# Designs tried in a protein design run: designed miniproteins, single chains, continued (5). Part 107

Each design is a single chain, and the fold is of that chain. pLDDT is the mean over its residues in the fold that is shown.

## One batch from the design tools (miniprotein)

Design m19711
Fold by ESMFold2-Fast:
Structure m19711 (fold): chain A 82 residues (1-82)
Amino acid sequence: SREELEELLERYAQAFEEAIKKILSKKKLTDEQIKQVLEVGRETAKKLSEAKSKEEAEEIWEEAVKELSKITGMDEEDFPKV
């Protein structure tokens, strides 16, 4: 249902905020890396707001995790699960 999708999207948004906080607390990032992390955050938030299915939301999240892992050096397994 629409309500179930909205609840799932909110869980992904919360998981993303937790991931960013974890990255910033555990990694010494350069200003350029911080800018890249924030850009991924903005793009991911937009994509999630436009997601039409649970599968699409999961794909968006997995793509964001891979990108953040590449930028920060944080292992994909250390990101929050939804």
Scores: mean pLDDT 79

Design m19712
Fold by ESMFold2-Fast:
Structure m19712 (fold): chain A 97 residues (1-97)
Amino acid sequence: STQDLINDAINKVLEATTLAEQTNTLLDLIKTISDETTAVDALVKIKNTLLKNGATADQLQAVKDAALELLKTSTDLTVALKAIALVLQALGDLLDL
């Protein structure tokens, strides 16, 4: 299920010690989730879960970079707008750390 993929990605991001590992985990997640709307909504859920657990700057930057990749590859304007919103929100969260 999509929720199982999200939970697995969250656990991998929490275990990862480098920005590269965290970013690659989220990039693999969005590739696995073929539906772009589901993929961007998954990244939103992950960001919110990480923030509730005391997100690191690297974790928030990984979410931002994954959302930016969705923005670059998106074929749907609604998904692109959601990805832009997520990039801006993650950047705001980074500035509040």
Scores: mean pLDDT 89

Design m19713
Fold by ESMFold2-Fast:
Structure m19713 (fold): chain A 85 residues (1-85)
Amino acid sequence: SLKDRIEFLKLMLEAREELRRIVDTYSEEEARKKFDEIMEKLVAEVRKLYKEKRNYSDEEIEKIGNAVRNMLKFEYERLLERRRA
């Protein structure tokens, strides 16, 4: 369980660091496109982790995927707002 939590946290940390770099590096239009790519990649990796290692139901995996999307969208909007300020 601890090892699985570490794997999840590592995926989240890597995605957040990539997102921060993208917002700092690219135009808003290009950053939006790259954000969508990072989000889809992260959601796919998280779904794979839960399906293969944790034996969750498809409904539970979908809810986890949606939670990850919402969290990353919130962080993206906050980073973009700070860039605009």
Scores: mean pLDDT 81

Design m19714
Fold by ESMFold2-Fast:
Structure m19714 (fold): chain A 120 residues (1-120)
Amino acid sequence: MEELREEYVKLSKEILKLINEAEDALQAGDYDRTLEILRKIKEVFDKLAEVAKKLLSPEDQETLDKIRNEAMKKVDELIERLEAAKAAGAPRETLSRILQEIFDVIREALNKIQELVDKA
């Protein structure tokens, strides 16, 4: 239990670090690096969700799976929108706004998962 909670906290911190790195990469104009970091955020988020699931009751595991699936679907749609905007020659400000929407989805999902873990 305690080891799983420590791993959960570690993965949560890693996601927040990766969000900052993705913002820095986009500000530097490194779009390919930004996409690489977004893919890494998805991988770490999946690991976090699996760790969190082990802390939860079966009912809360179902709620977690719903949160995860809805968040991942929105993130994938927003990444597609980011790639389309870049291909269309959108300014950096537009790309940054889409990136912030991706981070908002991830942060909201993390907050909902944290609420489930805290009551476990």
Scores: mean pLDDT 86

Design m19715
Fold by ESMFold2-Fast:
Structure m19715 (fold): chain A 64 residues (1-64)
Amino acid sequence: SKINPKQVQEALKKSLGKEYSYKTAEKVAKEILMAFDKNGDGVLNPEELIAAQAALHEFISSLK
């Protein structure tokens, strides 16, 4: 499991009211993966994925 850059791009557009490039969304998705991928295997297990999605939601909410 991994966070899709298009999903990040759409979330940023809806919450912040402006479009971000796919490249920017990909960078954000990679930074989230690096922060929550505890074993460094390049993928998120179900627990890490839930934590990463919650963190993304909280981050976006803080930018209102």
Scores: mean pLDDT 66

Design m19716
Fold by ESMFold2-Fast:
Structure m19716 (fold): chain A 111 residues (1-111)
Amino acid sequence: STPELLREFARRVREIAEIAKTDLEKAADKMGEYLREHLGLSLEALRTDDPALTEEDYRKMLIEAAKFVREEVEKIDSENLTDEEKIRRYAEVLGRAVLLVTQPAVDRRRA
């Protein structure tokens, strides 16, 4: 159900954010694992839309996504929100982090 999916998304976001406080590389690994196993967003899948994407580009996007998740969760946790409101906000953070990984990194190599 939608509430169960929102809770799962919130749980993933909290896990990644917590790890990212001390180990950004490990948080990036967890982000990549989630994207690959649950959303099918592997490097190979992204290369079907952008064949120029490298492993380095993908790794950089995962690190940026993990850092984004950490920063957004810190902002949410600083607000006086109910648990239900936090769950919705955390789930939204996951969606935004996914967009960061799906954006082509090819433009950075053209510059």
Scores: mean pLDDT 81

Design m19717
Fold by ESMFold2-Fast:
Structure m19717 (fold): chain A 94 residues (1-94)
Amino acid sequence: ADSELLSPLETILLEGRKKYPEAKSLTYEQLREAAREVQKKYSPGEPDYSDTVLDAFWAMADPDNSGVITPEDMLALGERLGISRSKMRELLGL
């Protein structure tokens, strides 16, 4: 896993939770849509994240190939970023 991708993925997960607040887990398409919103909001005029980058984000967030990014996956990713499980739960509204 590339450490340079961890911080953008965190931002994308936060936007995904804001966009789908009733969903506890995120699908690949929901991650893609959240990534588009992050791109539009923070880098307007830049192209959307490539499939290669999105696949890398997905592999980092769903390493067990469950097909969804679960709350546990998000909390585990937060720990890799130095964010406590309690703080990550607060940020994600879990």
Scores: mean pLDDT 75

Design m19718
Fold by ESMFold2-Fast:
Structure m19718 (fold): chain A 58 residues (1-58)
Amino acid sequence: SAAERERELQRELDLAMVELQLIIRGLLTDENLELARELIEEGASVDEVIEKILEKVK
């Protein structure tokens, strides 16, 4: 459906934005990417994903 296509594109864009922010912070790891994918699939925003990863690495 159109809604499913929109959601898929939004998830891909959100993941790309998270990846960019992780690169800038030096936090681009396989573990952080897998966590980011899981959180985005569960409906977390880019900001929420970054906050969770930053909390984990402290």
Scores: mean pLDDT 83

Design m19719
Fold by ESMFold2-Fast:
Structure m19719 (fold): chain A 110 residues (1-110)
Amino acid sequence: SKEEIIEMVEQLIKMNKYILEEYERLKDEPEEVLKERLLALLEVLIINYEKAAEYAKKLNDEKTVKLFEELIKKNEEAKELVEKGDFDKAKEIIEEMLKKQEKFLEELKK
């Protein structure tokens, strides 16, 4: 249902916000600590996006599928940037992912 899609997007927005909060909390720690934490969180997020995309496909919700496929792509880009130690660019991509989800949620709520 539409309400289930809204709840799903809201939970994923909370996860994105948590990743940005963890970035701020750990940004002055050794790079290995920040890298390990961000990669672990982005991996969990990608798994949740893949599940969300599969669920949306079962509902024939093409717009929601396209959103999560785009978010999976951006998440993989953020992971590559974290692996390279380019944390500032990774943060920028994660912020873009958050904004896309918030915009989508606004459209869903009308």
Scores: mean pLDDT 88

Design m19720
Fold by ESMFold2-Fast:
Structure m19720 (fold): chain A 67 residues (1-67)
Amino acid sequence: SLPTDQQRRDRWSSMSDSTRALRQVGRQFNTNGIDAAEQFYQQMVQNGSSQDAIDVVQRFIDGVRRG
């Protein structure tokens, strides 16, 4: 389906949403470990967060798992 005007406006903030998501997942990880970071990722997917924000959080989790 074609995106609504609201969805197009939301995409304009994708970089700021990605920055917020990265800070949030980092905070969750530092406070409650990898399980909290993974729970945050699942919550973002379920809530329909922007794909850019979801991708940034996924990369963070992958980086932690590799280290």
Scores: mean pLDDT 77

Design m19721
Fold by ESMFold2-Fast:
Structure m19721 (fold): chain A 78 residues (1-78)
Amino acid sequence: AVRERIEELVEGLLKKMREGGEKEVNSLEELEKILKEQPELRVTLTPEVEEELRRRLERLIEEAARLAEEEGLELAPL
C-alpha cells in the first residue's frame, strides 16, 4: 500500500540522517534522487536540508495517517 511505502521512506531517511556519509546533499531534490538511484550511498545533510527533511517527514506521517483513513474508511462526505 502507499502508506507502507511512505513508512519505509521515512525509516530510510531517518537511517541516512543517523549514519552521515560520503556524499554531501545540498537540497531535498538531490536527497530524493539519491534514494531512488543510490539507496545504499551514505550521505551527509546540510543544516538546511536537515530542516526541510524534518518538515517533509512530518508531512509524510500526516499523509500516511490520511491514507490509512482512506483505506480503512469508505465514507468521506461530512
Scores: mean pLDDT 65

Design m19722
Fold by ESMFold2-Fast:
Structure m19722 (fold): chain A 61 residues (1-61)
Amino acid sequence: SLKPVGTEIIEADTMSEALKKADELIDKYEAQGLVAGITGIVPNYSGTGKFAVYVGISERV
């Protein structure tokens, strides 16, 4: 089973940049033995014209 431990938000000017940063973050957490994945994508985040990618992080128990 998985225990949620946190969520991080990656912001970037383009969706491609945001997804690349999210993938790098997922790789870092998985290297630590955690489970990470994209839980949401928001274009024009808070009216900024930026893209936001939400990364959920969980611990295996």
Scores: mean pLDDT 82

Design m19723
Fold by ESMFold2-Fast:
Structure m19723 (fold): chain A 69 residues (1-69)
Amino acid sequence: MKIVEEAVENLRRKGASEEVIERAAKVLEELSKINPELAERFAEASKTLSVEELEEYTKKAEDLVKKEK
């Protein structure tokens, strides 16, 4: 998905670790199926937030995905 690719590229450019990038990509893909609006907000946040803030966003998104199951 284009939003996943965009978020991954933004994280990589900001110096995020491969583990953080993989976690963000996976959770964003799952969010896009459950709540597309939140997935779009996450992708937009990847443009402006720091790596540390995006790590927190990824963690919160992972919690949301687990709760939905």
Scores: mean pLDDT 78

Design m19724
Fold by ESMFold2-Fast:
Structure m19724 (fold): chain A 81 residues (1-81)
Amino acid sequence: MKVKVTVTVTTADGKTTTYEAVLETTMSLDEVAALFESQVGKTLPSGVKITDVKKEGNTLTVTAVDEKTGAKITMTITELE
């Protein structure tokens, strides 16, 4: 399956940076969603904490916070046909 991944990082001072990539994956969007949902409320070694995971149709939205810098991270994964 081909997916478009968009990562938006908003720093504590209000600056926004967006990164985009198109990737091929053997996982389904449901499998990707399950992996992120299993990590909600956990702080990763990088200091990033996943706060929410939402799947709507062909789009998965993951929201996280960098607890060290206060930056907000939003990752959107969209299935491409």
Scores: mean pLDDT 79

Design m19725
Fold by ESMFold2-Fast:
Structure m19725 (fold): chain A 119 residues (1-119)
Amino acid sequence: SSELQRDIDLGVAAVALAVLRTLSTSRRRLPSDQLIQQMEERIAQLEERAKTGDPRAQFNLAVNNFGLGLDYADRGELDKAKQYFQQSIKAAEEAIKLGYVPEEAQGIKDLAQEQLAKL
């Protein structure tokens, strides 16, 4: 049902936001080049889906761009980190505009703005 799908989508979005909050405050090991490449490939696939008007793709772009922003920040590649956090904000704003998990999307936007402020 549409209600069940909405509840699943909200649950997945809430877990994603909680994970991103944890990652933003944790000290992580530096990500491998292979892991970064896989994330960049995933973002490219999500960008193609977002062009079809898929609001889930916009939310997933916000999540993945935020994660890659953290990875580049951990590497000291601050210009790349800034670009990915800006893309995360843009994707989160589009998810909000489309009415897709707007509270969770706002949470990701807030986290990305916080990360930009400390770069």
Scores: mean pLDDT 85

Design m19726
Fold by ESMFold2-Fast:
Structure m19726 (fold): chain A 70 residues (1-70)
Amino acid sequence: MVRATVTVKVPWEKVSDFVSEAARIARSHGGRVTDAQVKGETVTLTLEAPDEAALERMVKDIRRLAKELS
């Protein structure tokens, strides 16, 4: 298992939707979100994945989601 931290900005009213969808994205790549820290519109997620390739895909998809919600 490999881990990474991703920090993104999301409008505060979209934070709950973002975290739920990010967890779904992580599961689709065989990983999970192990922690979510919210400070205003800044969301920091801790991700676990089975390998580096899955982790890179999770980070890419989660960052794309954050941009779509902005």
Scores: mean pLDDT 85

Design m19727
Fold by ESMFold2-Fast:
Structure m19727 (fold): chain A 84 residues (1-84)
Amino acid sequence: SKLAELAKEVIEVLEKNLAEIPEEFSKEEQEALKYYAGYTVLEEKLEDPLKLVEIVKEMGEENWFKEALENYEKAKKALESAGV
């Protein structure tokens, strides 16, 4: 599906640029960011993967990152239920 194709493409771009993600993020937080970013792209229909990398970097600088991490669990479960 187009949804699964987009999610895979976004994850591959994030993995390629993982070295640009701040070292302050734990391995679990980095994995959460990948899933959250994928979910955001699927919902917001972002066209530029590089813009997504920029958004992920900005998340680490805002207090709402912790709230996003909590919401990630809900997003992850929703994606798993959809078979993505």
Scores: mean pLDDT 52

Design m19728
Fold by ESMFold2-Fast:
Structure m19728 (fold): chain A 75 residues (1-75)
Amino acid sequence: LSVTVSPETTTSLTVTVNVSPSTAHVRVYDTRGRLVAEADASGSVTLTFPEAGTYTVVAVSPDGRQAASRQVTVR
């Protein structure tokens, strides 16, 4: 499993998360470890963040055996 966030630094509250292979469950946490967004991704998913900040995007495969994470900064 791999996850890519495009872009990793942005001024937009909307971020696209890409996952490979094609499906994963995506959760987004703020710097305090609070869940701020959650979605299922089929190749990609677009997520809207509540405010500027640094977030950790975690993708987990449907069987739970693989996980990947990326950080994104909203300025």
Scores: mean pLDDT 74

Design m19729
Fold by ESMFold2-Fast:
Structure m19729 (fold): chain A 104 residues (1-104)
Amino acid sequence: LRERLREIYFEGLRKFLEKLGFSEEEIEKALALAEGVLAGKVDEEVDEELNKKLEERIKEKGKEEVEKIEKEVMEEMEKRVLELLRELAEKGDEEAKRMLEALE
């Protein structure tokens, strides 16, 4: 369950960054940072550089366009999470069933 939820999250993050105009190399670095944060390991220098690039891209795209991209990506991720939770709950996964009930 958790590995598949993590996969959906990272696919959503990749898509969001692609829509903001990040290169494949920059996306890979951002995903590696996100994995590090989830594991409780943070490189402050790498985080600062990526945050600066993110701020620059947001300025270039404009707040309204970024909010639209975020909404579209979030809606797609939510749909994928719900589909995964339903599949696993039907197979008898108690954690997936509890998560599905919590999301109502």
Scores: mean pLDDT 72

Design m19730
Fold by ESMFold2-Fast:
Structure m19730 (fold): chain A 80 residues (1-80)
Amino acid sequence: SADAEAGARAYAAGDYKTALDHFEKAFGLEGGIGAMLLLIGGGIGVALGGDPEEEARLVAEGLGISEEAARAAVEAAAAR
């Protein structure tokens, strides 16, 4: 969805409040928290030596967003 895509882009930009607000609009409160945890999990996977492209693909499938937006967000999560 457009909100999920915007949420991932906001997360990649370091605007976590805006990211959560967009994910809550896309998935509801519980789903929005789940989306944030999925991005953090993808980042942990990359930080542990995982393939960023594979982690981004899994996040993109889970959130229904582009692989480009998912990759930027997952790489940002890995850098924290």
Scores: mean pLDDT 81

Design m19731
Fold by ESMFold2-Fast:
Structure m19731 (fold): chain A 61 residues (1-61)
Amino acid sequence: MPFTARVSDTEVAVTPEEPRLGVAVPAEIRDRETGELLGTGTLEIRAGPDGLQVVVTVTER
């Protein structure tokens, strides 16, 4: 599932390979507007009292 995040001045789409609750999984990070691959990282979905939180960590290739 694509998630939207902001890195500096860029809106990015984060696409995890297999999204899991409570586990950081590999994800591709692409420019949301152009689809250009900007990098790779990990995505973790956390359950909190106010709902789901998405945590993205970016790693340069």
Scores: mean pLDDT 69

Design m19732
Fold by ESMFold2-Fast:
Structure m19732 (fold): chain A 75 residues (1-75)
Amino acid sequence: GPKVEIEVPADFPEEHLLELYRLVRELGGELVSARPAEKPTDRIVLRSDDEALLEAAAEFLRGRTDYPIERVLTE
């Protein structure tokens, strides 16, 4: 299925991550990366090969966070 990769700050609310996971799974996708491995950031970067799934994830996050959202489409 389509895969969604996101980079979120370490202090990003876990409840929002759980909701995003459920949304992606409901749409037939898979959330493969939910947090930065090395250090926190105030940026949320979304990457996906599925534009519709990326749109749904971005719309979800826009309603639930004050962090800036940056879209990165995998070519």
Scores: mean pLDDT 70

Design m19733
Fold by ESMFold2-Fast:
Structure m19733 (fold): chain A 83 residues (1-83)
Amino acid sequence: MSQEEIDLETELALVEIELAIAKNALDRGVKPTKEDVERLKSIVERAKEIADRAAPINPELAETARQVAKDGEELLKKAEEML
């Protein structure tokens, strides 16, 4: 495992944690702010970047990152509707 692969796995884990926190807040009925929506947009963009960077190194990691981006996009749509 290269340093780049470790860095990508670490960044993806952090993105997954941030997404889980946002999802938990919305599921509990916490009304999102515009800043929360911007954070979700950032999470989606970061997950997509990780997927692109991981694709030539670790295809499984890239697929996981693509799924995280997809989950983030679904949560973003829900958050925007709750504004």
Scores: mean pLDDT 86

Design m19734
Fold by ESMFold2-Fast:
Order: sequence, then structure tokens, then C-alpha cells
Structure m19734 (fold): chain A 110 residues (1-110)
Amino acid sequence: MAAEEARRYAERAERYMEEAKRAAEEGDGEKAAEYAVRAGEYAGRAENAAFRAGGSEEAARYAIRAGEYALRGGLYAVKVAKGKSAPRAAAGAIAGVGALFGGELALRRG
């Protein structure tokens, strides 16, 4: 149940990472930052689902994967984001790192 929820959030984080990458390749830093923030939001939701799963290794692995996607999305966005969009791109990357750490913690501490 919670592993399925974490998986769905990881899949959404991956889609927003790919959209952030595409926007970055098109030079649209504002859209890239927006997609990076959304990837980070879904990574955080995957992390919460993993903690609610009560030690599910599967759910924890999806949270880690979602965090990796959000970090990548944020890094794509940071390369092209300017002005007010630059902190938003960084926030996406930071949220990804947070979900990675939280997922590892959920995996190791049950």
C-alpha cells in the first residue's frame, strides 16, 4: 500500500525531472525551475509515504529514487535559471537531497 504510493510519487518526480530537463534544453529557466520545484514536492511526498510504511524497504527505495530525480531536475534548472527562478531551482535540488537522506534513514531504521 504505502510502497505503491511511494512508487507513484517517484514516477511523478521522474516526469517533472524530464520536463525540467526539456525546459532547460530550451533555455526556459523559469519553467525549468517550476518543474524542479514540483519534482521536489513529489520527492517529499514519496519520503513521507516511506515513513508511513513502517520500515518497508520497497517504499524507502522509491523515496530515494524520487529524491534522485528531484536533485537531477534541480541541477538541470540551476544551469539556466536566472533572477527569482534561481532560488526555486536550488529549492528543488535541496528537496531532492532531503528526500534521499530521509529515504536512507527510513531504509536503515525501519
Scores: mean pLDDT 85

Design m19735
Fold by ESMFold2-Fast:
Structure m19735 (fold): chain A 96 residues (1-96)
Amino acid sequence: SKLVSEALNSIDTTIDLAKNGSSLEVIGGEATRAVTLTKQAVSSLVESGGSPSVLKDLANKLRKAADALRDAGNSQGADLLYDAAKDAEKAAEDLE
């Protein structure tokens, strides 16, 4: 799915920005985009009866991004990504 690919790419970009010492504004902007794209991907997957494994992959990558942001000192961005991960994981369980 295009939405899933865009969400995964935004999550990976958020991790890279956090690890390379980008500004909090740049990291926060990409984290917000990752959350928005994840919500769209989750809704699309739930509506289409998509694979729970894809939602679990999204949740796992979101947790990795949240950990990277927390380690970089961006606790607000980390909390948003952890919450998005929990939502994706719950959606996966609800589809099983």
Scores: mean pLDDT 86

Design m19736
Fold by ESMFold2-Fast:
Structure m19736 (fold): chain A 120 residues (1-120)
Amino acid sequence: SMRDKIRELLRKAIEVAEKLLEQLKKNPNVPDSAIERVEKIIELLRKALELVDNLPDSPEQRRETLVEIQKLLSEAISLLNKVRQEVRDVLTPEQQKMLDELISLLREAQDLVFEEIEKL
């Protein structure tokens, strides 16, 4: 189902974000502001996942919940782009790959949420 696809993408995004957070904390050249933004991204993604797991059966309420999920994902992507700007020249290749994978996963999740909203 579309719900299962969105849930799987969000679970993968949270896993990558948590691994990235651990790696960024070990890099002394990463500013605390970037670490705080990644922590906020994880918080937003966990909230989005909770909303996906509790999607209402009513089309009207389901639409409202999907719009809230879309807002959370948009905020997470915005914060992630700010992290990317702050850490561009200090990341290891492995950390840069994790950041790129996270961006890709969030964009895929956002596209699926947007598609589901338009079908309602």
Scores: mean pLDDT 89

Design m19737
Fold by ESMFold2-Fast:
Structure m19737 (fold): chain A 78 residues (1-78)
Amino acid sequence: SAMQQAQEEIAKLAEEKYREIQQQAAQNPLSPQQIVDQLGKMAQEMADIELKLLGDEAAKQRQAQTDKWIEELRQQVA
């Protein structure tokens, strides 16, 4: 189902991003801004997968809310 496909793609993305963040942190400690940027990028990609596969109004609203929340977090750590 679309829901199952979305969950599988999101889980795969999360594993890949977790690996990337671990590799970066192992070389140099990440700043709060870098952490927010990495998490924000991951959250946006997850929302895009959900919108693409589910395509409903709730997924569309969730994407917009995610974008706004990430922007607010970036302002707080700037």
Scores: mean pLDDT 74

Design m19738
Fold by ESMFold2-Fast:
Structure m19738 (fold): chain A 83 residues (1-83)
Amino acid sequence: MTRLDAAASPEELRARFEQALAESGKPEVRFVVESDTDAKAREVASTLEAIAAQRGYVAEVEFEGGKVTVTARPVALAQARLA
């Protein structure tokens, strides 16, 4: 699990995504975004979704009391769930 600030740049978010993949040793990566506003948290979550899509991943976004959890899985695993 990687914690991110809502002020992180898209370039920093890409670096964090790649770092999480390397550290987890799993096909799934998870980020927790802490923000004082839903709008900032959603913006970071949207950027992570775009990064995940560029890497062939599908992102799930969960909102929980000022925290946003973004879980990215490879398309193959997401398709298996939908089938």
Scores: mean pLDDT 70

Design m19739
Fold by ESMFold2-Fast:
Structure m19739 (fold): chain A 75 residues (1-75)
Amino acid sequence: SAAEEAAFEAAFGAPLPVFVGLLEKEFQEALKTPDPEKKKEALQNIVKLLEAALEVAPSNARLRALLEQAKAALE
């Protein structure tokens, strides 16, 4: 919603779609990491950022989808 987008920009200093796009890109780069320990650390950091973002924008479908993918990649 417009209210969620405004609250997100106020909290994180960036428009919600820009932030989501950057996290999607970081997730794809994390998946390409050949070192298993570095990959796990990168994915855990992405999960923490996504959980923080979802506290402000809980209905954002892209953030929710990315969180489920990142959690699955950690198993």
Scores: mean pLDDT 83

Design m19740
Fold by ESMFold2-Fast:
Structure m19740 (fold): chain A 83 residues (1-83)
Amino acid sequence: MKKEKIEELIKEMMELGVEQVELAVRLTVLRREKGLPAAQSVAELEENLAAALTPEEREELERRYEEIQKRLEEIEKELEKLK
């Protein structure tokens, strides 16, 4: 049973990792759709995000990234408990 729980947690962690990559790709596509240049600095990245997304869309994206990060941390903590 412990092995099955570890396998479930690893699978969820992999799925969340794929979603993080998909969100990053989506952000790149949105930047390109808006005709914005690739960011060369953190300041330009902030400007591109502000121009490519509405405040609501940016908040939703940031919230989802935060949710994924929090869940990944919870999975790591659960895996440590199973050792």
Scores: mean pLDDT 72

Design m19741
Fold by ESMFold2-Fast:
Structure m19741 (fold): chain A 78 residues (1-78)
Amino acid sequence: DVVKEAERKYNAGLALYEMGLEAEKQGNLELAKKYYKLAIDEFSEAEALYREAGDEAKADEAAAKLEEVKKKLKELEA
């Protein structure tokens, strides 16, 4: 089930993003970057799977989260 796999990937991305935000709050920027990169991979896969399933609204939501995490990663490099 492509939709269920997409939901699992999206939820994994959310959990990894939260772990990255927590690492950033603790001052562990190296760990935060690792979690943000993992979240980017999960949201990217979720977007692709939702588009394959024809769920454009969920795909756009995953794409928005993907861009949000990419922006966070760039901020840590500045």
Scores: mean pLDDT 90

Design m19742
Fold by ESMFold2-Fast:
Structure m19742 (fold): chain A 89 residues (1-89)
Amino acid sequence: GAKELLERAERLLDEAEALLARLRAARTLAEARALYAELRRVLEETIRLARELMKDPELLLRGIALILRAIGLDLDADLLMARLEAELG
């Protein structure tokens, strides 16, 4: 149900934060690109689940909060990837 989707979205955000930390520690451009691709997939699934949660009026604000967190992580990842491509490429 909706509570299970919320729990899944929170777990995906925890996974995204762990992937972002690994991306910051990447030593090669190949490693960075692989981590960035995985992070993007996790964030896209988080946003998909958040949009489903937003269909429930009682979960609307929670869904919005999840989307905002995912957007913040996506922006951080994009800026970090641009830096890593300059430093490691």
Scores: mean pLDDT 89

Design m19743
Fold by ESMFold2-Fast:
Structure m19743 (fold): chain A 118 residues (1-118)
Amino acid sequence: SVLELIEKAKEGIEKLYEKVKEMIENNEPNSKILSVFKRESDKIASILMQIRVIARLEGNKEAEELADEAVTLISDTYLEVKRMIENNEPNSKILEVVEKSGEKVKKILDKIKKIIES
């Protein structure tokens, strides 16, 4: 169900944030951090794309557009984090970007949930 996919996406976002935070705090190699970020973000994007497809099939245009927005936000966040890491920007700024992006995606998921439950 879409509700189960929303919960999986939220769990994925929280897992991504905590893993990246721990890896950064432990001074793990940049290549390892980016590899883990990409793997976990790709999993989240896959779940969001499933939500989008189901919303479309159910004729829920608003939920479809919100899911698409969330997919774009995850992709843009990966590219920004990759740029920041490659430019040796401060870990505190990288974590702030990841945290703010995750919070925005969760808010989009909450909106989708309200639409589906209405």
Scores: mean pLDDT 87

